# Designed miniproteins, single chains, continued (4), part 38

Each design is a single chain, and the fold is of that chain. pLDDT is the mean over its residues in the fold that is shown.

## One batch from the design tools (miniprotein)

Design m13293
Fold by ESMFold2-Fast:
Structure m13293 (fold): chain A 69 residues (1-69)
Amino acid sequence: ANELFKEAARYIEEGNEEKAIEKLKEAVEKLNQEDPTLARIAAELMAKYAEEQGMKKAAEVARELAEKV
């Protein structure tokens, strides 16, 4: 469950917003099937992290994912 979120965080650190968004979607979708509450919290935390790194699109996508779960 942790691998996809680690990959998303890595792509955020590398400045690869497109791959960060791809891995965020995969991570949240997988976690939502197991624990919707944890998926929402994880998406909210990733949105904050992406915003802090200046990735506005990744932050927006993570916020949208949090609202969908």
Scores: mean pLDDT 81

Design m13294
Fold by ESMFold2-Fast:
Structure m13294 (fold): chain A 87 residues (1-87)
Amino acid sequence: SLNEKLRKRIEALEKEIRDLEAAVRRDAGNDPALLAKIAEARAKLAQLKDMVENSSSSTTPEAIAALEKEIEAILAEVRAELAALLA
């Protein structure tokens, strides 16, 4: 179902956020700018989970997709910055 696919995507985002935070702590010396980006991604993921769990008539698939894209963009930035530090 659509909800099952969304749940699995949320679980994947949670895992990626945890893995990236661990990488920043291990490989980037707890860089505060990267940790701040991870915290922003976590806050947006909490909003996404709230939208899914407490869905109202104002919660649209478009709003969910937009928030998911914002999270993905932040995680892509963190990945790119980590890759640059390891080069």
Scores: mean pLDDT 83

Design m13295
Fold by ESMFold2-Fast:
Structure m13295 (fold): chain A 75 residues (1-75)
Amino acid sequence: SQARKQESLEYLKRLSEELNEVLPKKIEEAEKKVEEYKKKNPDTPESEIKKLYVKLLAEAIGEAFREAEARVRAE
């Protein structure tokens, strides 16, 4: 229905606004963790560093989405 479509668009707009605040912070935290790991483990192959980066980025995106959803629901 048109009402359901409008509600979904409203939700997505609010979710996007919260994600714009939360997501950059979570990505920065993930990047800092990768750099800290590199400093502590300088002999780690680049292939393993890339795997860690992908894993931490995926986790950061998931956490950002969950936090943004929680913020939208808290109103």
Scores: mean pLDDT 85

Design m13296
Fold by ESMFold2-Fast:
Structure m13296 (fold): chain A 86 residues (1-86)
Amino acid sequence: SSMERKRQELLEEIYRVGDEATRLEREVLEGRVSPEEARRRVRELRRRLDEIEDRMRREGVMDVKLGTLLLAVRGTLELIERMLRR
């Protein structure tokens, strides 16, 4: 169905944001990115997650897997922000 395809597209977008967040976490831990650049990337990734969540709400596509993945990626971004505050 078109709804199933839309859910798959949203899942793939969340996975891409999650992969970028995980890579950024590694770059921060390894000192390979400036705190200023890292904060900029966290803001951009958070905006992308917010846009994905808004689309889910508009299209009524939210389910347990999508919700769990969103929370996991937001958790990674929050961890990065805490690391940058130290």
Scores: mean pLDDT 88

Design m13297
Fold by ESMFold2-Fast:
Structure m13297 (fold): chain A 100 residues (1-100)
Amino acid sequence: MARNEALRRAVEALREGLLLKRALYDKDPKASERAREALSQSAEERVASDDPFIKQLGEEELALAERLAAGWTASEEEAADAEAALAKYEAEIAKLKAEE
């Protein structure tokens, strides 16, 4: 993959992770619905990617979108998992930038 494309998709995944974190903490149905829609839309394209990193991001997004669609409410543990995923994506972005 081109580095610029990988970086852009990683930034988009980071943003979606932040939206999801907000939805998990906010208890606002509209925020949860918006996060679910954003995750579903981006995940479809990423899961089709040949890049293992981008594909993994898409799979994680799909799994979380399915949970939200089922009327799932995040526990504190699941909110912490979302934060950990966000930190992981930040580390990958930093790695890609360092290789430039």
Scores: mean pLDDT 63

Design m13298
Fold by ESMFold2-Fast:
Structure m13298 (fold): chain A 110 residues (1-110)
Amino acid sequence: SARERALELLDRLAEVASEAGRRAIEEAKRLLPELSEEEQERVAYFAGAALGAMAGTPIPATRREIADIAAEALAEAARYGVRGDHERMDRVLAEGVERAGALQAEALAA
């Protein structure tokens, strides 16, 4: 299911995330059952994209920073999703993708 896939990907982000990032992931996981199937799929897609950016990043500290940014974006997006604010949910996720991509690009240029 979309929920099971989102949970698996969130757990993988938590393995790399800081303590603060892990707290954000736990909030996202708690809110996940209140999201629609489509919103759960968006969470899974973004978490997967963040993991992909991390896999392409050779610097461990930068991988953790990407995980933390993704964790914060996912928690904020989930809060908007439970409120039915899909526009802000999508904006928060899009901004997260841009930030993660910028950090990956910077690490690859080093």
Scores: mean pLDDT 87

Design m13299
Fold by ESMFold2-Fast:
Structure m13299 (fold): chain A 72 residues (1-72)
Amino acid sequence: MLPQEIHVAAAMLKQEVRAYLADPSTPVGSSSPFTAAQLEYLRQNVAQLFPDASERLTALQLLDAFQPRQVG
């Protein structure tokens, strides 16, 4: 995966974590903008991306809820 793709995925996840912490009632279960490879990378590197324990737990919950983007 290209560094730019990783950077974009990380930035998007950080934005989603911030939004969810502001409004935890946000519904989950819709298709995510992340590919399966991006989701796997984010799951494996969540501790490095989110040094704050609260944000890290929220990120893991969101990653579990996200479905990988379908490709044809």
Scores: mean pLDDT 70

Design m13300
Fold by ESMFold2-Fast:
Structure m13300 (fold): chain A 97 residues (1-97)
Amino acid sequence: MKEEAIKKAKEALEKGEKALEIGMEALRVAPKELIPEAIGAALLGVGGITGGKIALERAKNAKTKKQEENALKIAKDALKTGEAGLEHAEEVLKKAR
């Protein structure tokens, strides 16, 4: 569980960072009507990064099976947020072009 939590937390960080990067690019090129969607994608990216960092710290410091399970849950939630942010950011960028 600890190794899986660390792996998922790192994946959440990578997906969140890409979502933020693409979301910011979408915001740069977006017409006024797409600005809220671009901001939303970037915020989901920040959520994936923040959740991934928390999950990684908790996973590394986990001393009990329950702490490992909690870190894994946070990592999976952060990964889902980062993946959603990335998908949304790519879609907004495509619409902005």
Scores: mean pLDDT 86

Design m13301
Fold by ESMFold2-Fast:
Structure m13301 (fold): chain A 75 residues (1-75)
Amino acid sequence: MEKAEKLEKEALKAYSNGDTDRAAELFEQAAREYEKAGDYVKAARFMSLAYQLKGDTKAAEAYREAAERLEKEGI
């Protein structure tokens, strides 16, 4: 959990500084760490945000829909 939270904080700082490429990388890393921790909803949400920042709207939408499905299924 702590490693994922640290990466999330670093991603938000990069985003606020306008470093979109670095923010996307850090959100993707945070998503992978949340997945390892069993937080699949946060993993999908941060992966969606990473792809949105990369300009991959279709991938971003797919991960957003995955997060919504996981919440509805009680996971």
Scores: mean pLDDT 83

Design m13302
Fold by ESMFold2-Fast:
Structure m13302 (fold): chain A 87 residues (1-87)
Amino acid sequence: ASELLEEALANVEKMAEQYNWSEEEKEKAKRIVTEYFERLLAAKSEEEMRQIERETVDYLRENFSEEKFTYLGIVVKELRDKILEAR
């Protein structure tokens, strides 16, 4: 995987340890972040990337607690920003 995905997954690991998330919640979060990253790399336009982010944020809101959603939302936003800054 790319360095950006590895960093994002490492941030999920750190949050899970710091805030005492279950292994199941951590693995679920890592899967969603990985899927999001792969979809962003495949996107052909900024509008498509915005739609992917919206769908991912909606999924996170529905499937995680408010606290976990807040942290994962930051990871998702940072990952998008870094991909847009890439060549």
Scores: mean pLDDT 82

Design m13303
Fold by ESMFold2-Fast:
Structure m13303 (fold): chain A 80 residues (1-80)
Amino acid sequence: QAAYDAAVQTAADGIRELAERLGIRPEEVLVKKLTVTADSAEVEIAIHPERPLTPQQRAEAERGIEEMKKRVRDAALAAA
């Protein structure tokens, strides 16, 4: 539970940060899947924007999602 809770909180914080950077609402960033095991954590993130993203926003979203995946994994492993 501690590892799962850490992963959930880290994902929530990451979504908020990414939404702020992109200038979109946090609800436009969706967690499609979150799986936490003893030795791993995996998260699938999708962005469903209410308006089309610019090329710059899309590039930032791609980088932000990869950073968020890493942070979620690291947080879950640290809490396990």
Scores: mean pLDDT 80

Design m13304
Fold by ESMFold2-Fast:
Structure m13304 (fold): chain A 66 residues (1-66)
Amino acid sequence: VPAVNSLVKLGLSQPDAEKFLKAVNFDSNKIGKVLQAFAVYKSLNPAQAEADPVGSLKQVTQEVLA
């Protein structure tokens, strides 16, 4: 799945990437929005994204899919 590879490139482990995909029910539109927003989040908050990639993804997901 291309989305798993994209999330891994953004700093997530493969199991954490798979958990995220299941949480959004493999919805391609939601996945695309979150991937784009998370890439932006990492560029603005690199230290936080490195320290807590899963928590950072969760925050971005809640903001984008609210």
Scores: mean pLDDT 78

Design m13305
Fold by ESMFold2-Fast:
Structure m13305 (fold): chain A 80 residues (1-80)
Amino acid sequence: MLLAIEKKDGTAYVVDENGNILYKAKSLGEAIKYATELGYRIVKVVLGGTTEQVIAAVPEKYRDIVKSLGEVVGVALLEK
């Protein structure tokens, strides 16, 4: 699974299951495009949420990496 995570400033990151940042994007759409070009598909999306809603939406093993990014407002969960 990959996460595309949107920060409050609009910057987005693609992160893997080990907490590695694979890609830094200018938008959530650009981060999602990067992951879909790798063969991943969207399985869940949260848009315009609170940081707490984004943290609750991700699997437990990703919560520390999401918290390390500060204020976040969106996430896409992607799988092959």
Scores: mean pLDDT 86

Design m13306
Fold by ESMFold2-Fast:
Structure m13306 (fold): chain A 62 residues (1-62)
Amino acid sequence: GPRVVVTAVEDYKAQSDQELSLVKGDVITGELISETEDKVVLRFPGGTELVLPRKAVEVSLA
């Protein structure tokens, strides 16, 4: 998928090892794998894929 910049708009505590914990104001870069109403999936360097809650983040093209 496209390379994106994801900005955390609120704090979020990961509920599983497949989720990313966020602190408001965090800026994260990665490859966008999927985006739904509830979830964003990013792939990081090294091939790790993590889920972020869509409501807690803003996604823009890098």
Scores: mean pLDDT 82

Design m13307
Fold by ESMFold2-Fast:
Structure m13307 (fold): chain A 100 residues (1-100)
Amino acid sequence: SREGLEEAIALLAEIAGHSSVFVAYRKGKKLGEKYGSEGQKKGIKELQRSADLSVQMMDSVAEDSKSERVRELARKGRRDVQELAEKKIKELEKKAEELE
C-alpha cells in the first residue's frame, strides 16, 4: 500500500540518518586528531551534511502522506536524527577546544 511504502521510506531514512551521523562523527574525530582545527572544521561540516538526505526524505513523507500516523512517525524520526547530529557536532567542537 502507499501508506506502507511511505512508512518504510520514513523508517529507512531514520536508520540511514542515525548510521550516517555516527560514521561522520567517527571520521570527524579522526580528522581532528590528524589535522587539528582544520580537520575538525571539515569533520563538523561533513557531520552537518550527514543527516541531510534522511531529513529531506522524512520531511517529504511528513508533508505528503495522507496518514497522520505516518506523518507523526516521519516528524519524530526527523527530530531524533537532527538532535543526534547537533549533539555530535557539540562533542566535536568541545574536542577542538581541548586540542588548543
Scores: mean pLDDT 82

Design m13308
Fold by ESMFold2-Fast:
Structure m13308 (fold): chain A 92 residues (1-92)
Amino acid sequence: SEKEELIQRITVALQRLIDKRGITDPEEQLRLAVEALAKAFEEAGLTNAADWIRKLAEQGRYEEAVTAGLILAYGLPLETQQKIVDALEKMA
């Protein structure tokens, strides 16, 4: 439940960031979501995870990159998830 709430906050923060930037193109929305997630992972000390989702995006696999990032975040300790949420909400 608490982990599901944190993942929901991640998706809400990503949507707010997209809306705030006024991006309407679906591919550009996904590119921004990947970069925001990667920066949040870096702030949480997860540099390898950030690099991995960026590599997926470089291959044009934007939906996969976002999905993989969210699955990875769900598997993390609550303290680490909170750092990711805080970083994303700070960007929005």
Scores: mean pLDDT 86

Design m13309
Fold by ESMFold2-Fast:
Structure m13309 (fold): chain A 61 residues (1-61)
Amino acid sequence: MSREERIEAAVKEAGELLLSESLPKGEIVRRLKEKYGLSRREATRAVNEAEAILKSLGLKV
C-alpha cells in the first residue's frame, strides 16, 4: 500500500471512528499513527478531513 493509499484508508477509518465511537480526536490520531504508520501531522489531517466530510453531509461528530 502506498503512502497516499494509507492516508486515504486512514481518512475512511477516522470517519468510521468519529461516527461509531466516543473517542477523543487525540486517541483516533494515535490509532491511525500506529495502524497506518503515519506521522502525527498526517494522522491529524486525516481526522480533520474525515470530520469536515461528515459535517458537509450534515452528520454530527
Scores: mean pLDDT 79

Design m13310
Fold by ESMFold2-Fast:
Structure m13310 (fold): chain A 95 residues (1-95)
Amino acid sequence: SRIEEIAKKIIELGKKEGLEEQGKLSAELLKLLYEGDVEGALALTVEALEKRGHEVTEEDRERIRKLLLEQQKKLKDEKTQKEIEEELEKALAEY
């Protein structure tokens, strides 16, 4: 439930900042990581990098996968989820 609320706030903030596509991408990445779909999160991240003209090597994929696994562990922590939601609420309050 909190992850769904965070995802909605990310999308709203992205719209207010003129970064709607980035907001949607970030929200999707968050949901994939929370559900434990690290492979899907990796694929999404690689596709975003390649669309920006970056060449993603196998070494880069391994590095990204490790980072995503670390982020996934943090997202399972209720305190981390609450901190993310609070920061998003503060950012939205500036509008």
Scores: mean pLDDT 81

Design m13311
Fold by ESMFold2-Fast:
Structure m13311 (fold): chain A 87 residues (1-87)
Amino acid sequence: SDGEKAKKAAEELIKVAKELSEEVKEGAREAVERAIELGLAPAVYARLEDLKEEVEKDPSSAKKVEKAVKSMYEGAKELYEEKKKEE
């Protein structure tokens, strides 16, 4: 399923970008869970694959990838909270 692909992509990114903090690693996993609940798993999977490729080509991009993951987590959290407020 797309959700399982997104979860696997997050774990693969974490393995490639070993310098990521524990907070960012957990944030990536939480972002995937929220995206699955919102029906956005395919988009998150695609973004995680892009980030993995960036780190593999340029290991110095780890800090940029960390910021991108944090942004993705915050975006997923905001969308989830907004959806709950509309109900």
Scores: mean pLDDT 74

Design m13312
Fold by ESMFold2-Fast:
Structure m13312 (fold): chain A 66 residues (1-66)
Amino acid sequence: GSARRQQIDELLKKTQEAKEQKREEYKDDEEKSRQAENKVLQEFEDQLQKQQELERQRREEELLRA
């Protein structure tokens, strides 16, 4: 529902902010900037996968109860 969308939107916003921060921190080193940005993206993907798995389990439980 809306709560999950808000959580994902918050993660996306934080991820974009962190990515921009890393870009600024490593502005003079393109390779390090790229690697840091990629790590931020990986963390976002991991969080998203975890949330998707939790929602899948909750939906299955609701379906079994119905």
Scores: mean pLDDT 78

Design m13313
Fold by ESMFold2-Fast:
Structure m13313 (fold): chain A 75 residues (1-75)
Amino acid sequence: SVEEQLKKIEEELLKRLEEVKAADLSDEEKRKAMLQVEIEALRRAIEVLSKSSDPFYQQLKAQLEARKAELEKLL
């Protein structure tokens, strides 16, 4: 289901963020790496939502696309 796929993406995102926080990196390198991890998770969620014709998921997709664009500007 869409919901199961989104949950898996969220769980993977949280795990990758934990790995970045534990890494021997500068604060700036961690900030950039965390942004990249979040952007990747948003991209995957958008792909999942793109397969649905449900108006609710189409609206959610648009919101996630806007969020991804904002985060990309911070790189």
Scores: mean pLDDT 87

Design m13314
Fold by ESMFold2-Fast:
Structure m13314 (fold): chain A 100 residues (1-100)
Amino acid sequence: MLSPKEQVLKEMEKFIEELLEILKGIPEEARKEAEERLRKTLEELKNNEDWSPKEIVKKFGAEVGKIFYELNRRGLLSGEQTAQIIELISKYYSKLREIV
């Protein structure tokens, strides 16, 4: 069985893939920037042995929130995409709470 940290990281990888599917309709530069930021954050979280699963969830959630705010502020998200992202965040946050 995976450790709680490994389970959290695996769910975060799934979140990134599902988020990128929702973002397929936005400008490629913005989508690539969001992907690179999330993947960089995930690698930093994987490589830090000192962070608890709760701290990992908090750090990842903060970066997701920043990206979502930036994309929404730039007017790059449709109402449908905004609703899908909120639903995705809620779904994954519930899963992560069960692990930590």
Scores: mean pLDDT 82

Design m13315
Fold by ESMFold2-Fast:
Structure m13315 (fold): chain A 107 residues (1-107)
Amino acid sequence: KKIEETLKEIVEKAKEKGYEVVILDFNKMTPEEVIKKLKEALERAEVEGKKLTVILIYDDDYELSSEQQEELRELITRLSEVGVNVIILNKNDSDTELERNLLAVEK
């Protein structure tokens, strides 16, 4: 699938630039596990100075509570503020949107 190919390219480019890649797939993980991993990534970036790329894979059929949505938004904002590259992939994204995510990693 095109999303799997895009993921592979993002991971390759991020690693080439010295970034550690964290992939969080809502189809494979609970929201609580994703939130926990985002908090761990934030700690690594803030405390250890790690260069990280976090890739979040959403499905439109995956429902989050209002509280979980707010916590995710706050964590994503904080990760970006500490220099973590946060890439959000939706399985329903167009090819153009997937290409934009690739370009973000190249910067």
Scores: mean pLDDT 73

Design m13316
Fold by ESMFold2-Fast:
Order: sequence, then C-alpha cells, then structure tokens
Structure m13316 (fold): chain A 63 residues (1-63)
Amino acid sequence: SMEEKLKELKKKVEELNARTKRISDIVRQANDEILRLEEEGKPLEEMAEVARKAQDEIDSLRS
C-alpha cells in the first residue's frame, strides 16, 4: 500500500541520517587519535593504521 511505502521511505531516511552521523563520528575519532599519536611521537605506521581502519569502517557503512 501507499502508506506502507511511505513508512519504508521514512525509515530509509532515518537510516541514512544515522549512517551519516556514524561516518562523521568515525572521521572525528580517527583525527583525534592521529593527532594524539603525532603529539606522542609515535611512528607514521601507527597513524596510517588508524586511517586505514577508519576508511574500512566507512566503506563498510557505504556498501
């Protein structure tokens, strides 16, 4: 029915909003962690690993 289709569309918009917020949170957390590692003088490889894990998580959410 049209009512059921409208409910599904609203649910999809809510899911998109939740996903967008999660992606924003992942990016923010990764930036904060990389900054911390940089300030602590950690090797570039540890910072690259944080970026890679964040990218993998974002890609999973966009799939």
Scores: mean pLDDT 87

Design m13317
Fold by ESMFold2-Fast:
Structure m13317 (fold): chain A 79 residues (1-79)
Amino acid sequence: SVEEILKEVEAHVNAAIAAARALGALDAIQQIQELAHQFGLKVAEILKTLSDPEEIEKKIKELAEETKAQIDAILAQAK
């Protein structure tokens, strides 16, 4: 479900922020927070634009995987 995908992204964001905080990587925290904010805006646009539940879930799932990968890349580059 869309709600389940959104909860998974929230958990991933929270874990990544905690990891970045442990590293003292303030820039990484800001970048992760911005990605989370942009993800929310894009999800809202998908929900506003599309009416087919299957297409909505597919696009949100694709966006979620892309967002998680971008968060992971930021965290991997944190010193």
Scores: mean pLDDT 87

Design m13318
Fold by ESMFold2-Fast:
Structure m13318 (fold): chain A 100 residues (1-100)
Amino acid sequence: ARREAIEAEYSAAMAILNAYLAKGADAEEALKLAKRAKENVEKAAEYYLKALDDPEAAERAGESLRAAKEALEEAIPSLPEEAQKIVEEAIEIIEEALEK
C-alpha cells in the first residue's frame, strides 16, 4: 500500500524525467529515453495496481500516473516517429491502469 504508492511515485517521476530529456535529444537517444520512460510507466502502473486495496495509497499513485501521462503527452510533438509510438504505448498503459 504506502510503500507501493512511493514506488509508483518514484517510477512515474523517472518516466517524466526521461520524457523531458527525450524532447531535446537526437533521434537515437530520444528512442532510448522513450523506452526508459515506458519501462518506468510499466513499473508505476504495476505498483499502482498493488496499492488499490488502500484508498489513500491508490489516490497518491494515481495522481503520479496522471502527472506522467500529462508529461508524456506534452513530449510527443517534439519526438521522432519511433519514439512517439513508444510514448503513446506508455500512455495507453497508464490509461488501462487508471480504468481499474
Scores: mean pLDDT 86

Design m13319
Fold by ESMFold2-Fast:
Structure m13319 (fold): chain A 87 residues (1-87)
Amino acid sequence: MSEEQLERLRELLERAGASEEEIEAFLEAVKKHSQGEVLSDEEIERLRELARRFAERATATGDPAAASVAAELQALVDDAEKMREEL
């Protein structure tokens, strides 16, 4: 994932009310997964929770950006879980 994509995700997370600790955890998980590293159960749960929150925000507000972020995070969670099970 590019630095520009990470910066966009950070801005969107801040707008959704995510804490700095949550933002750092998600960006670290995204970087690890992009490098082919296996995410911990805790990291996967954090990503899944955020994906759910963004999906709920998208449903409540009709925000296409929130919907896009939710879809991207859910895809990351699904890929990370599959990597853990298939390794």
Scores: mean pLDDT 74

Design m13320
Fold by ESMFold2-Fast:
Structure m13320 (fold): chain A 94 residues (1-94)
Amino acid sequence: SEGEELSRELGEALEAAREALEEARRLAETVEDPERVIEEAEARLAIVEAEAVLKHTEALVEKKGVVTEEHKRAFEEARRVIAEQEARLAALRA
């Protein structure tokens, strides 16, 4: 049941992020810099997806009580994606 609840929460977060991207694409038609608006929304979606991976991996670690090398790699990769996309957002806002 806990796995089902986590999957539901992650699914809701991903759905909200995808809806925000579609809204950004619609708003892009009414703004002076549509490419920037779309790129910002895509970067935000990538962050939400990476955060979902972190939360899922953290839940698996809690359930098993053991941190494996595979879990460590998943954490490192997700944090790398978040850092890269945060830097991209900062550059787009400059």
Scores: mean pLDDT 76

Design m13321
Fold by ESMFold2-Fast:
Structure m13321 (fold): chain A 78 residues (1-78)
Amino acid sequence: TEAEIREALAAAGVTEEQQEAAYATYEDEAVELVQEQLDSQAPDISEERRQEILEQVREMVRLSTPEQVAAMIAKARE
């Protein structure tokens, strides 16, 4: 869970505030990338379906370490 990941990072010396800032940044970046892809590849997608996909992306980011999220975003930008 997000809490378990945050606790593990805190044990490694990463503060809660640093984790929150990193997650906020990565969440925004991941959501923006997915929104841009949906706009270009599925412009006729319903707003309800779009929000469902974006919520799943946010959940995925929250369940990943900041390092994993950064790597995923970097790969998506390639």
Scores: mean pLDDT 71

Design m13322
Fold by ESMFold2-Fast:
Structure m13322 (fold): chain A 87 residues (1-87)
Amino acid sequence: SLLEEAEKLLKELLEEVEKLLEENRDAPSQTILAKVQELVEKAKKELEKLKEKMSEEDKRKIEQLWTRTDAAVAWLVAEQIAAQQAA
């Protein structure tokens, strides 16, 4: 279903961000921010295309999940930058 595809897309976004942060642990914060932004923007565009074909109920669920995913990504990035500064 489109709902399941969108949920999978958001889960994969979070996993890709976590992998990117691990691979770029020693990279400058500006480099990390730029790479994460690119992943988020790509996922957002793909999600909007899926949402065009969704029911109203499924759109609402995905919008709520996107808000949570976006917050989780911001948290992971902030934690990585804080860890670099503490090291």
Scores: mean pLDDT 85

Design m13323
Fold by ESMFold2-Fast:
Structure m13323 (fold): chain A 101 residues (1-101)
Amino acid sequence: SMLEVLQRMLEVVKKTLEEIKKETDPKKQQLIAGQTLGVIRVQLAVLRRFKHLLTPEEQAAVDEVERLVLETERKIKENPEKTAEYMEEFKRQLEELIERL
C-alpha cells in the first residue's frame, strides 16, 4: 500500500538523520542527506511511471513527497550547515503526511 511505502521512506529518513547527527563535517552531512533524497527521488520517478495504477489519493501523496524532497534539497544546497535541521523538518512533514492517510 502507499501507506507502507511512505512508512518505509520515513524509516530510511530516520536512520539517515541519526547518521547526519553523528557527523560533524557539513559537506559529509550534505552528502549523506543528498544520497537519501536521491534514492527517494528515484522511487518517486518509478511511482510516476505507473501513475495509471495509482488512486487520486496515492498520486497526491507522491506529488507532496516530491515537493518536500525538492524543497529540502534546495534548502540544504543554500545552507549546508543546517542539513540536520532541514532533514528533521522533512521527517516531520513525512510523519504529518502519513497521519493524513
Scores: mean pLDDT 87

Design m13324
Fold by ESMFold2-Fast:
Structure m13324 (fold): chain A 65 residues (1-65)
Amino acid sequence: SPLEKVEELGKRIREYEARNGRPPTVEEVVAILEELGASEEVIDAARAAPDGVTAAERAAVLLLL
């Protein structure tokens, strides 16, 4: 479901930050979204973001809609 994808995205981002000591880049957020089976629309919106934090926020909003 969309909510399950948002929860999994948040989990993957937190796990990434715990392992790497930094937030993921746009490219790393896109890779997570592709693994989660996000739509091309969500992935394209993330790619257009200026940074990985904004990419994750945009993806979460679109996944909830």
Scores: mean pLDDT 84

Design m13325
Fold by ESMFold2-Fast:
Structure m13325 (fold): chain A 80 residues (1-80)
Amino acid sequence: SDADRARQLAQQGIDVANQAIAEAKKAGNISALLEAGSGVMAAATALSLTRRGHPDVALAERALERAQQALAAARAGQEG
């Protein structure tokens, strides 16, 4: 269902964004840290909407994409 898909994507987004926060802190990358924080907020919003009976799959997909971008940026700062 859309609710199951939105919940799964939002939960993945939260997990990925939290990883991005940890990696951005290690890299000292403030830009990646801010992006990761925004990713957590977006994913938490998508999860909250799903729990309230208003699943938004597109919002959850966008939140996960944002979290993945933040993680990639944080990891790029750790290469060397």
Scores: mean pLDDT 83

Design m13326
Fold by ESMFold2-Fast:
Structure m13326 (fold): chain A 65 residues (1-65)
Amino acid sequence: MLKEAVFELAIAALGTSLGIKMEVEFEDGRAIVRIRGAPKELAEQAEREIKEIGKKLGIEVEVEY
């Protein structure tokens, strides 16, 4: 869906800005974002930003470290 494409682009931009690797997968209208190799504090900050993006787009988000 168009919302999923916008979400993927936003997460890619966020990952580039924070210097962290993130993978996005969609399952049953839910977005799963995996954060790889980030310090806990940075991963927690990214999780908050990711959930805000999902909330604005109306996408349910699950974050994995």
Scores: mean pLDDT 81

